Designed miniproteins, single chains, continued (5). Designs and how they scored, part 104

Each design is a single chain, and the fold is of that chain. pLDDT is the mean over its residues in the fold that is shown.

## One batch from the design tools (miniprotein)

Design m19615
Fold by ESMFold2-Fast:
Structure m19615 (fold): chain A 94 residues (1-94)
Amino acid sequence: MPSVEEILNELIEKLKEMKKKADAQTASYLDEIIESLEYYKEKYLAGEISVEELVNKLRGLADLFRELAESHPSKAELYTEVAELFEEAAKKLE
């Protein structure tokens, strides 16, 4: 199975591809999320956070994007795809 680092790197690359399809506001928000994921990856590699903490952070992001999909019908497909990427990454880490 892929390592935690490989799972997070794959998630970041998929989010960068989603960013290319997003409007400017959503792309800016995805940039902030990507920076946060890079930070969490560094903290994990330094032994400062656990896999369980990473899973909880990813599930929280999935829930957030599910709520964004419900409140923004015009962007629901994009936000749902982003939520599914976080859910998939969290499942791979468990």
Scores: mean pLDDT 85

Design m19616
Fold by ESMFold2-Fast:
Structure m19616 (fold): chain A 70 residues (1-70)
Amino acid sequence: SSEEKRLELLRKRLEKMSDEQLRSTANFLKSQGLTEIADAGLQALENGDRKAAIEYLAEGMLELEKRLLG
């Protein structure tokens, strides 16, 4: 679906980011009211689970896009 394709693109963009850039992305999502998913991403990153962090942050970015566009 279109949403699955967008989510995959977001994951690919996040995979290129450093851990510090991923933390910055999570903090940005928190500033936009996406606190729960951003905190999940930060927690995964703190646990060394970079893959889980990217999945949470991609979902957060997709949710933010839906709120801004829809």
Scores: mean pLDDT 89

Design m19617
Fold by ESMFold2-Fast:
Structure m19617 (fold): chain A 76 residues (1-76)
Amino acid sequence: VAEELEELARKSGASEEEVEAAREGALEAERDPSSAAAAEAYVKAVVAAGSVAPEDRLRAIRAMAAALAAKRLAAE
């Protein structure tokens, strides 16, 4: 799952920092499923706000990757 999200980030034209953030988020969800609930809540808040501050961009990418990874693991 982490490898798949890393590939998706690269295909989207993400920087190496953004690709690494996506990988870290996915690995965090695999290691600790409880962290995925917090990540999902953060993603919902960001979507509701309609924007992400530039300094929070990497954090938002990590949270989105963690939420997606958790969803995919639950679908197995």
Scores: mean pLDDT 68

Design m19618
Fold by ESMFold2-Fast:
Structure m19618 (fold): chain A 73 residues (1-73)
Amino acid sequence: DEIKEKFNKQLEELMEKNDEKRYQSLAEAHKKRVALIKTKGPKYEEEAEAEMQKMLDAVDNEIAKELNSLLSK
């Protein structure tokens, strides 16, 4: 599959070369969210989980959109 191989290559380059800082930022944001729920308490567990899920979904959508744009070319 041409698309599959191209996708893997782009993903590897993104991760290994230029996107390491981006991935670090994402990991930091995730850690901050987890730390916030711990300090805020279980009362905000559902809200923090939903907010974290939205953040992850937004990141996934951004990556998918960017790679899909590349693949469409």
Scores: mean pLDDT 64

Design m19619
Fold by ESMFold2-Fast:
Structure m19619 (fold): chain A 76 residues (1-76)
Amino acid sequence: SSDDRNIYTTYIGQMYSLHSQGITAIQNGDVSRFQQVRNQMDNVVQQALNDLKNDPDMVSFIQNRYNRMKQQLDDS
């Protein structure tokens, strides 16, 4: 539905914003900020998965992007 697409787009935008904040925290050596961003990201992803639970493709897209973002942060 259009509502699911709008929900998906909103969550993806929040995830990218938080990922960027996480990279900045790593670059600055700010462990406290990085932990806050990680917790915020986990909360956003859990809410997205719950809100989109009836759309398996969108759930898969959220999970795949989150896993890729986690891998990028771990490699940094």
Scores: mean pLDDT 85

Design m19620
Fold by ESMFold2-Fast:
Structure m19620 (fold): chain A 66 residues (1-66)
Amino acid sequence: SLEVLKQVARHEIREAAEKAGVKLSEEQIERAATLLAENPGKISLKEALIKAGVSEEDAEKIAELT
């Protein structure tokens, strides 16, 4: 279900951000998770984070550590 995919994406984003040492807001996490869940295979994690308002530098750090 879409709800389960969003929950999994939120958890993975939060874990990756912690590993990267980047602090994300709950709004950024929710938005990025929603974009990933709704666009499987169409956008990358980095692209979803940037669209959620994360800087390109921080999005790159998070994506590289996953």
Scores: mean pLDDT 84

Design m19621
Fold by ESMFold2-Fast:
Structure m19621 (fold): chain A 83 residues (1-83)
Amino acid sequence: MVLKVEEDTEEDAQRARDAILEALRAGQDSVEFEVKNMKAALALIRGAREAGEQAGVDLAVFVEGNKATVTRVGQRRAPASLA
C-alpha cells in the first residue's frame, strides 16, 4: 500500500501515524509512502515517531526520492508509569 504525504502539516503527520499503526496491527513490519517533498518527508518522520511511541515499537524511516519506507526495527518497552 502507498499513502501520499503532501505537506509538513499536523493532518499529514496524523494520517501517516494512523496508517503505520494500522499496518503494525495487521502484522506488517514495513509500510511504503509517497512523499511530495522534504516537508512531506518531515511530516512522515513525525508520524512514524508518534506511531512508534504509541505502538511500543522502534521504527526506521528510509526516504528515496518520492518514496519513503517505514520499517519496524525493534520493540520498545512500555512506560513503567502507565496507570
Scores: mean pLDDT 72

Design m19622
Fold by ESMFold2-Fast:
Structure m19622 (fold): chain A 66 residues (1-66)
Amino acid sequence: MTAEELLALAREGGVGGGARALERGLRSNPDTALRWAQRAAEQARASGPRGVGVALGAAGHDAELS
């Protein structure tokens, strides 16, 4: 899954700041953010779009802080 696809999923999730957090993570540490976001989306898939959006935002935030 590409960064653009992951950002689209984060926006679809409708969580405030999730897509923005992922964008910031991808700018700060793109390779790590992409890997963590892919894993987060996979693990959260059963929780539906909102759950995926939350997980993607968290992955982006963690990558930005790394």
Scores: mean pLDDT 79

Design m19623
Fold by ESMFold2-Fast:
Structure m19623 (fold): chain A 104 residues (1-104)
Amino acid sequence: SMEAELLRLSLVEIAIDRAIEREDDPEARAILEELREKVREIKRKLLEGEITPEEAREALVEALSRLLDISREEAEELLELMEGDPEAGAERLLELARRVVARR
């Protein structure tokens, strides 16, 4: 349902905001801020009826996979973690963003 997907997106946004608050590295922070902007755009499109809940989830998986340099399967696991435990999700986001920077 739209309400269920909006709740999931809100939990994902909380996890991202917590990760941003804990990140001091400007390059890793920029990755997290870009991810936050993508989540907010997806949430807006869902609220405006421009996309379905299924399309919103697909767009979020794609954004996570691309920005964090992880597989689609890893992105889906990360989404489940952020939706179930935003604190654990925030810690995993920090690890992944820092890993992207370390590989540059």
Scores: mean pLDDT 88

Design m19624
Fold by ESMFold2-Fast:
Structure m19624 (fold): chain A 57 residues (1-57)
Amino acid sequence: MEEVDLSAFAEALGVSQATVLKVAKKLAEEGLVEIRKEGKRTIAVGEDVVDKLLEAL
């Protein structure tokens, strides 16, 4: 399983955090990833999370 910090992922790709959160939420609603909060960070967890986020963007 992969864990991806959504804020760090947005910065790495040069996209808005709102856009990344929107696609991560859609993937979570489809059961493809799980969204967790760790302190101030929002993390997406699952299989091939990076590839799924990139495909959804």
Scores: mean pLDDT 82

Design m19625
Fold by ESMFold2-Fast:
Structure m19625 (fold): chain A 84 residues (1-84)
Amino acid sequence: MELDLSAPLEELLKKFQEFMKELGKKLQEAVAAGDKEEQKKLIEEMIEALETLIEALKNDPTVPQSAIDGLEETLKELKELYEK
């Protein structure tokens, strides 16, 4: 799912949460099926979505640095999971 970076922050975060929830559900299904290729693909999609959101938020001076730092930590954890 593509994120509309021109949307208001509240709508962007809502769409992002829904997208991540959907990917998380698919990831759990792929883990249960033992489908390592699908797991890797879903983690890549999560990483790309999170990187896109972080870049958008860095350009908004109203976003607190603590929120950006939290998302960057989550991104780091996902990248470590992907690299195994």
Scores: mean pLDDT 75

Design m19626
Fold by ESMFold2-Fast:
Structure m19626 (fold): chain A 59 residues (1-59)
Amino acid sequence: MVELDLEVTPENAEEAKRLAVGVARQAPDVRITVKATSPEGEELAKEIERAARDAQAAR
């Protein structure tokens, strides 16, 4: 069991989302935390974190 911390910006949001969802599917018990450095990134961070949790719940 590991913890994954990601920092998201508008520029890397797509890569961060793919990484978070991929890890969530392979390790459903991993804690995934997404941090944002800007107000725009905060919305993206919430969306990415939600997508990862949905991927874990789908199992």
Scores: mean pLDDT 75

Design m19627
Fold by ESMFold2-Fast:
Structure m19627 (fold): chain A 71 residues (1-71)
Amino acid sequence: KALEVLREALERAKEEKNEELKHAFEQGILSIENGANPESVLVGLLIRAKRLKDEKTKELLEQALKELEAE
């Protein structure tokens, strides 16, 4: 589920003390819980991860997006 991936990414952002990514993932989770399209949220977060060169977060988000596209 997209929410599980975002919660994992949130924990990584907390460990790295990256307030920008932490806030972005918290907002992404809240948006999906309130009915936002998960693909749109994941794409936005993926762009942020790529700009920040966070390869692990990028890979997790890319995997989640491919899982959603297969449905």
Scores: mean pLDDT 75

Design m19628
Fold by ESMFold2-Fast:
Structure m19628 (fold): chain A 78 residues (1-78)
Amino acid sequence: AAAALRAALARYAVEREGVPAAEAEAGAEAAVAALEKHAKTEEGYAKATAIAEELAASPDPLAQAVGRAALALVEAIK
């Protein structure tokens, strides 16, 4: 779950935002760690789920992949 979200976030940053691969990977790792920390609270879980569902509904296939991976990670942490 975490590995899939890291890969999806890094790909989005490289392909949509023009971030260099090494910086995209570091940013994705930090973002996943922050999500895992916040999703351990009920409020953080609810907010993370809402954002992930919005991304999963995105017409952008890369944003959609991030949303689906984030939903899988949040469900695994609960």
Scores: mean pLDDT 79

Design m19629
Fold by ESMFold2-Fast:
Structure m19629 (fold): chain A 118 residues (1-118)
Amino acid sequence: SMEDIIKELEKLIEELHRLYAEGDRALQERNFDEMLRIVEKMIEILEKAIKILEPYNPEVAQKLRDILEQIRRDYEELKAAVEAGDFEAAVLHYRRIQALLGEAISLLEETIEELKKK
């Protein structure tokens, strides 16, 4: 049902908010292994949200795919920077990922409010 879809998306958004908060803490502590783990989980949750939204709002699903593609590119750069010991570059790419996650969360929240009006 639409109510079940909304509840599932709301749970995913709650998980993304938790990862965002954990990510800010990991960044402040410069815990790069935790930062990498958090981004992998962000990617997994965003893929689930895209799959759920595709039949109901393909335009929003495409916007989320575009955001996810940018996150994946910055994630590869983040991994390379961490491996090279380039922690300033790692922080830069992680901050970009956090900003993109914020955009994805806002888009998902707006989409849920639209679904609730039906």
Scores: mean pLDDT 89

Design m19630
Fold by ESMFold2-Fast:
Structure m19630 (fold): chain A 61 residues (1-61)
Amino acid sequence: MTRGELRARALEVAARLGLSRGTVELALQEAGITGPDDTPVPREQVERLARLLGVPVEELE
């Protein structure tokens, strides 16, 4: 999964949960998910993002 794909999915999940775009962007930064949209994201960082958003990791895949 790339950063761009993960960010798009996280924003979609956040919208369903009533979370702001700012909350998603901060969570991405705190999970270490940075760089261009085509950057591969390790599973560990996806799991960290899921924990920061309070969702199961499966919601981001």
Scores: mean pLDDT 82

Design m19631
Fold by ESMFold2-Fast:
Structure m19631 (fold): chain A 110 residues (1-110)
Amino acid sequence: MGEELIKELEEAIEKEDKEKAFEKLKQLVELVKKNPDNSELALRTNEMALKFMRKFPELAEEVIELLIEMAKSLKNKKVQLGILNEALVLAKELKLEEMAKKVEEEIKKL
């Protein structure tokens, strides 16, 4: 599930097509939200989101918001926590203090 979207997203990131990469990432996040029991898809989507944020840090706040919404849709608490913790680490690395606080608050609700 999602293999073609992941491939298209990876190619868009490699070509530095920011607009296409962001649209594909949003589509992949929506696919995860429709399949909240698919932990593999969620983790692969998270990996792609982290690659996207490192390539396009100017969109990192928007991507972290998508990752929070995605994590909240999931049924597996360990996967939710993993995604939110990785988002927290990157938010702190990128000095996004308000986003880091928002992620910490979501982790506390788990």
Scores: mean pLDDT 88

Design m19632
Fold by ESMFold2-Fast:
Structure m19632 (fold): chain A 90 residues (1-90)
Amino acid sequence: MVELKVEEGRPRASAEELERAAIHLVDFSSNEKAAVQFVANELAGAVGSLTPEELRRIGEAVIEHAKSPEAKALGRELLDQILRLAEERR
């Protein structure tokens, strides 16, 4: 399983800003798996500031915009991990 990385000291982004940036990164990246992993790391760091519904919406948008089956599979796995992390903080 691929591990999530959480970065300290990252500025808070709105859900809308993060979603827009995430979709753009995946759409225009030459390495979709790296783009999906980067977005997942950002979402993991935002678990304390975004709702589970916002995390799911952004994650599902990223998975939908990914073109390769490998990137879609990675996105689904990482989103599942992020949502579990968010639920444990209830």
Scores: mean pLDDT 75

Design m19633
Fold by ESMFold2-Fast:
Structure m19633 (fold): chain A 122 residues (1-122)
Amino acid sequence: SMDDLNNRLAVLYNLLSLAHLNAYYLTNDKKYLDLAKEYFNKSLELGNTISVEIISEILNNPDKLKELIKKLKIFTAEEVLELAKEFEKLGEYDLAKDAREVAKILEKNKKKLEEIKKEIGQ
């Protein structure tokens, strides 16, 4: 149904926002913070309630990301590539492209991500 599609898109936008926060943490490039904010707002418009408080806190206080990263999902490049495939299945090719750009950053930084995951018990 349309409601099922909107619920699925809400979750996928939320995951894309979180993936962009991973990229921002690794690069310190505000471009990824801006994209995270855009995709988070889209997820809210579609009715997402998952991780709203923590994402909102980070987007309003980006300097706290180093402290708050432990409360976020840390993605692998493979997980973000699966996210891109889900967007492609929905015909959202531009969102799939943005997900693949994040996946390249995560692959480049996979050792650092593995170290963070070990520290936070993920």
Scores: mean pLDDT 86

Design m19634
Fold by ESMFold2-Fast:
Parts: structure tokens; sequence; C-alpha cells
Structure m19634 (fold): chain A 99 residues (1-99)
């Protein structure tokens, strides 16, 4: 994953972690979102994953209380600065509404 793709993954995780019901971890270009197991936490994780999956450079899969978000190896060049800012803002907004 490019340094820019890894930076975007870290920004996505930081935005998701603003919700106390969600723990987001980053490994390279992969973000793992884990809810606290509550209906609200699970719904918020699913909403974040759905929003991110609208980007063709991002694959998000939901399994119960966990979502795995994988950025394509070229995500740092495929996603514009404006699109990256919009994605991070969308994650933060969804996380804030899920509390």
Amino acid sequence: VSPRGEALAREIAAAANTNPLITATVEGGTVTLTSDGSEQGISTVAAIAAGLSLSPAITATVDGDTATVTLAPDAGTAISDEAAENLVAGVRGTAESGV
C-alpha cells in the first residue's frame, strides 16, 4: 500500500474511533472496525462500511459486529484529495450520529 493509502486508512480509523462504541485498528491498507456488540454499535459499523464501499478503490465487508475495510494498493493515487477528505468526513459524521 502507498504511504498516501496508509495515511487515508489511518484517517478513516481515527474518524471511526470518535464513536465510543467502535474500536478501529489499522494494518497497512486494511481498517478493522469492531463494535461493542450493541445494536447501535453494529448499525453504525455497517453504515460506515456501506458509505466507504461506494468508493471503487475500497472494499468493505461486514460480518456481525465487525467490518473489514480494504483499500486497493493504488487507493492513494486512485482517490483524489477531495474524495479522501469527503470519505473521512462521512465516516466522522456517521460515527458521531451513532452515539
Scores: mean pLDDT 79

Design m19635
Fold by ESMFold2-Fast:
Formats: C-alpha cells, structure tokens, sequence
Structure m19635 (fold): chain A 64 residues (1-64)
C-alpha cells in the first residue's frame, strides 16, 4: 500500500477504537488528504480505500 494510505489506515483504526462514527473518520481522512494536496475526488477515493484497509487490519488482529 502507499505510505499515505498506510498512515491514514492507522489513524482510522485509532479513531474506530475510540468509538468515532464512520462518517467522522472519513471526514478526517479526507481533510488530511486535502492538506496533502489531493483533490476532493482523490481524497474520497483514498479515504474509502484506507477505511477498507482498516477493516482488513481489524480482521487480521482477530485472527492473530
């Protein structure tokens, strides 16, 4: 995965464990991506990818 997506996946995991709603997690990921110079459309796509990666990492934690 791209380093940016990895970083955002870690942040999403932290927020998810704190009980932050999925919408707020996505909003924060999009904000971070826009600050890094991504367009709104790119930010949404990458944020969604990071959210999916978060779900996969949670599954791996349950398995090992």
Amino acid sequence: MDAVTEELTKRALEMQKKGVPPKEIRDELMKTLKEKGYSDSEAKKIAFEAFLAMSKKLLKEDLA
Scores: mean pLDDT 75

Design m19636
Fold by ESMFold2-Fast:
Formats: C-alpha cells, sequence, structure tokens
Structure m19636 (fold): chain A 70 residues (1-70)
C-alpha cells in the first residue's frame, strides 16, 4: 500500500498537471521511478500508483487516464 506521504506526492503532481493528465504505460512507469526511486516497479505497485492517481484526480475534479504505448 502507498503511504500517506507517497499519496501526498501524487496529489501535488495531479494539482500541478492542471485539468487533465494523460499518460502512456511507459510514462506512468517513468513517473513512478522518479517519484519512488526506493520502490521496485512491480505490476502490483504500478497498479497502486495508477489507482491512487485516478482517485486523487476524481477528488480534485481533474481528468486522468493511462493509455497503451503507441
Amino acid sequence: MLSADERARLRQLVELAGPEMRLTESELRALASLLFPDRELTDAFLAEVRAALEEIARELGRRFEVVPDP
């Protein structure tokens, strides 16, 4: 599970991104690597990061989606 501090980092990112945030799966992985360098980037961890971003975007009235790489 993400800590409160890790979730707060994601919240600041969503606030800074503005009204919409659209990431590819590779961009989501790169972002998670930059924000959480001490975490192993497992599929389970990336799913937790994605779910947290979706929930935070909903709370802030922002749009968030993850799309397949081109």
Scores: mean pLDDT 82

Design m19637
Fold by ESMFold2-Fast:
Structure m19637 (fold): chain A 58 residues (1-58)
Amino acid sequence: MEYRTVEEVVPAEDAEARARELEARLRAQGWRLIGEPKITLLPDGKRARVTIAAVRLL
């Protein structure tokens, strides 16, 4: 089994759309998500960190 964590920092207004895009791309590549994508607003209020954990059979 292979585990992967994808983390990206994006404009806060784009965070939900980016999380859904990354989810779709990971699923298309054979990855299964571990839980729901996490979105954390950064202290500047302008950016957010999107974190997705995934697993795949090798």
Scores: mean pLDDT 82

Design m19638
Fold by ESMFold2-Fast:
Structure m19638 (fold): chain A 94 residues (1-94)
Amino acid sequence: SMVDEALALVEELLRTLEDPNATVEQVAALMQRFAEVLLQLSEEDQRAVLRHLQERLAAATPANAAAWRMAVTHVGIAAQELGVALPEAVAAQG
């Protein structure tokens, strides 16, 4: 399902952010694919998947500051468009 694909992309993003050698280009590509999948979901599922991503990011320890900032920027844009608040813990690490 597209929801399962979106959740798989969340897990791939978290694995990428735990890699100190991750590039901003890798994160940008993953976030672009995530946005494409997200837009195919219902608005309810879009918010649920985005909240799940935000919760996973809030619990994560960033291994690469530039890659982390790229992820937080994309999540912040998506959160604003869907009317979902970005958690302070995630925003503060960018």
Scores: mean pLDDT 79

Design m19639
Fold by ESMFold2-Fast:
Structure m19639 (fold): chain A 94 residues (1-94)
Amino acid sequence: SSSISPELERLGGHLLLYATTENLMDLYVEIDARVLRRYPELSGAEHLFVVAKALYLKTGDPVFKRYAEEIARLGGFSEERIERLEEIAREVLA
């Protein structure tokens, strides 16, 4: 079992807090629940990346883009894996 690292947990907490301060909590919860239901095989880091990327795609807010980039860096994602996770982020918004 791959547990999420403390650094990724901290990023997840900050992402949720930022979404809350921007009055996007309902959107965050909807995206989070949809990812969990449709893609339960994703790791905690991959799930968090998809949520951050989907929030960026929906809002255009560059802070969410920066969260997604930092999650990908800490998670050690390949460019090919990032492309697939970005496709998933688009799919969960459809």
Scores: mean pLDDT 88

Design m19640
Fold by ESMFold2-Fast:
Structure m19640 (fold): chain A 60 residues (1-60)
Amino acid sequence: MSKKEALEEIARMLADALREGVLTESQALAIGKKAMDLVEAGKYEEALKFVRDEIERLRA
């Protein structure tokens, strides 16, 4: 997976969750910042898992 692919998938997941009303803009920004830290560290799969887990936590 490339950095660009990871960033595009993260942006898509957050945009979808925002449109569904699962999370607020503030929550999306906070999740996005943490995911960006993981992406900058080269931890692409960890970043994707983090975003998925946070969205699922907010659905419950």
Scores: mean pLDDT 85

Design m19641
Fold by ESMFold2-Fast:
Structure m19641 (fold): chain A 91 residues (1-91)
Amino acid sequence: MEEEKLKKEFEEEKEKAYKLAGEVQELLKKAYEEGNEEAVKLGEERSKEIDELIEKAHEAEEAGDYKKAVELYKKLIEELEKLIKELEKLK
């Protein structure tokens, strides 16, 4: 019941987070190719926070704490969405 619901929510949030992370990676790759140093620097600074959230989410997942994993992936999604908007404005 409760565990199945949390696991489903976890899988949905994780999938969304990784799709957004892929979008950020593509935007940063394009910024590198175009010589947009400001966008690249922003990405590098934000990458530390994003990597920390991914690491904590993986730790929660490995511990079977799906409630904590969902919370961390939702926070990761918010940070990724903010970074995408900031990168799009640097053109």
Scores: mean pLDDT 83

Design m19642
Fold by ESMFold2-Fast:
Structure m19642 (fold): chain A 83 residues (1-83)
Amino acid sequence: MRDDHFPQTSTMSVQQQIDVVNAMRDAGYITDAQAAQMIAAINANPGRVDPLFMGYMAVYVRRGEITGEEFVEKVIAHMNANA
């Protein structure tokens, strides 16, 4: 996360990011294993998880435009872009 520029003013805490992942799992959009993988990634590198990007990807899953597997893959790939 950089403070010099953010595409939108919306922000999420690490706990709010985890809550979104758990809500998606509970709704059946992602599996328990996928949720655990996402939560582990968020906790390991919270500054590399763009909450806005994760939010957009969650919307695409809810719309049926991407699968839960693609959601996890895309968010982790986005984190790794700064590795």
Scores: mean pLDDT 73

Design m19643
Fold by ESMFold2-Fast:
Structure m19643 (fold): chain A 91 residues (1-91)
Amino acid sequence: MIEEKVEKLAKLAKEAGVDVSTTLEELPEEMKEIMDEIIKKIDEAKEKGDKETLEEIQKILMKYLDEIGVVGIALLLIVIGALFDVELREK
């Protein structure tokens, strides 16, 4: 489940002291792996034109944004891009 993956990201971010000054290269490998899994789910929903799944992922990321910081911002931008891509393909 996406919410479980985001909760695990939040826990790892807290344990690693991730904040807005942390670069993506400095992230623990486990956080990078979970980010890749979330990105894969976003890509799968985008390819299917599944706006409902993309909107749900966006809501979950927004819910945990304060806890996941820069990682949450990066993932939100990817989801917004995916939603925009699906909208353009409907025209």
Scores: mean pLDDT 76

Design m19644
Fold by ESMFold2-Fast:
Structure m19644 (fold): chain A 124 residues (1-124)
Amino acid sequence: KVLLVDDNPFARDLFEEALRALGIEVEVASSVEEAIEALDAGREFDLIVTDGVTPSGPGTALAEKAAERGIPLIGHGASSLPWRDDPRLDAVTLSVTETVRAVAERLGVPVDEALLARLREAEG
């Protein structure tokens, strides 16, 4: 089960469709604060994807909670690039297609290359 943190409804819908097509269960948070609330409520996740990793503020708190719980954290988007060497981040990805591939590989789910090709077209 993946916790997807993204405030962009287009990217979020594209992520949800692709991950669910691979048989991956997805729970969505529209903010880092909602993601932290889900973790604090005792919900269990195999991996977290977030656009909110920052040097300070809520994104840092999410990274700390993920690390404490042993949950891999993927930062997606250019805003996560300065933090690619942070040990709390498992990976930094720059596209929906790259992120979906990284999630599938980490969860041991077979990658559907035809699905990823369609996803690359959809994201432009």
Scores: mean pLDDT 75

Design m19645
Fold by ESMFold2-Fast:
Structure m19645 (fold): chain A 86 residues (1-86)
Amino acid sequence: SLTPEERALAQKLYDAVVKNDIETALKILDEIEKRFPERADEIAASTLTVPYAFGLKEPVDAVIDYLEKRELTPVARANINIAREA
């Protein structure tokens, strides 16, 4: 589970994704990496609860591309594959 601070960053990332604000989403991903490098995968992956939807492809793909650069767990990889194929 996420700490309150990690959850706040995940919420900011989620808000950027649903607004189709790719530039803001990437900046938040950089902040997550800087502040919580060991947990960045878990924080970013929490936004993948939003299914791939019309108008959200590009921000979802940006989160997936970020996660693919990390050493992912099998569960995180499966969630990425589901989002990418939706």
Scores: mean pLDDT 65

Design m19646
Fold by ESMFold2-Fast:
Order: C-alpha cells, then sequence, then structure tokens
Structure m19646 (fold): chain A 81 residues (1-81)
C-alpha cells in the first residue's frame, strides 16, 4: 500500500526527428507502449507524445526505444498520478 502499487506516471515527451518516416515510427512506438497516447506532429519535424504510463518501467522502455529512432528525446513533463 505505502509503495504506490498502482502508481501511474503522466509523461510529456518531445522528439526531434528529421523525416516524416521517423515521425510515423515514433507515433507507432508510442501506441504500442501507451494506450491512448496523444501524439502531435509539428511541421519542423518535432513530435510531442503525452499519456499516462502504467508504470515507471513502461516509461523507461518507451524512451529507450524512441532514442533509437529519433535524433533527440526530451522529457518535458513527468508527474505521478
Amino acid sequence: MELDPSSKVFVKIRLVTRSPLQQRAAAEMAKLYVEGAKVTFHPDGTVEIEGVFESVQQKKDLIEALSKIAERVEVLEEKLV
């Protein structure tokens, strides 16, 4: 009980990509890890992903996966829910 057994994490991530292909890959990756993830595409190749992760581990796994397909991955917001 005291250890937040159902801790969920709200995370907002910004990705820097250089192509539409990387943007699509990032969006598909987010969908696999986070149910209901909100993905916003910007004309300059920036992609923002936000959603509630079931655990800190799930968040970490997605960030590592995104780091392989994006030029840069930045965590803009992280909050326990």
Scores: mean pLDDT 75

Design m19647
Fold by ESMFold2-Fast:
Structure m19647 (fold): chain A 88 residues (1-88)
Amino acid sequence: SYVITVTGFKDANKMKELLKPVIDEANKLGAMAFIEIVDDTTINIRVGSGDYDVTLESTDIIVDFLTSDEMQNKVKSLGATEPLKVTV
């Protein structure tokens, strides 16, 4: 399984809501993907499945969304002063 760590936001609960569509897409592909709130400015996204290719594709979809202009614009509107920091 992969763990994607995300920082650079101010409200972890709003960040979790913004990510729901991409988490739902990963789960539709057959992954088990969920968000763990570490603190108000840090979340972990855990991604796993019994299939390595499904795990990779699901991780890539989530990382691509986190680094997209769409996501950066959404978090900026919520008070982020920097782009999201994403670590896999």
Scores: mean pLDDT 84

Design m19648
Fold by ESMFold2-Fast:
Structure m19648 (fold): chain A 73 residues (1-73)
Amino acid sequence: SELEELRRRARELAIEEAGLTAELLLYREKAKTSEDEEEKKKYEEKAEELQERVERLGAEIERLIAEIRELQA
């Protein structure tokens, strides 16, 4: 079923998003607590990279949810 495949894919992406969000929060905290300016910059760069990835996954999940809703209508 197309609906079952879309729901499975949405769940898989949601799990990936949760993992990346946890990693993002970790690097944001490291950026805040680091006293080394070079380490701060590296953590900020990692956090920005992770933020972009989380945003992309969020957008894809939203598209899949919209498609699921249309198929259930």
Scores: mean pLDDT 88

Design m19649
Fold by ESMFold2-Fast:
Structure m19649 (fold): chain A 74 residues (1-74)
Amino acid sequence: SPEVERTLERDISLIRTGLRYARNGDLDRAATLADTVGSRGSPLATQAATYARNGDGDRAVTLLDTMLRRAESP
């Protein structure tokens, strides 16, 4: 459905942007973007936001990267 497809595209874009912020050490922005995806029912995004808020940038990056790879791999 177009609605599901638009939501997935938006979430992929948010995770990609969050991953860039996390890699650059901007953990507050990474947490905000991951939390937006998590609020729509992604437990992995909620966990990534928690790692970022706790200053665990390496775990936040690993989880966001894993999510992006899974979403972009057919």
Scores: mean pLDDT 83

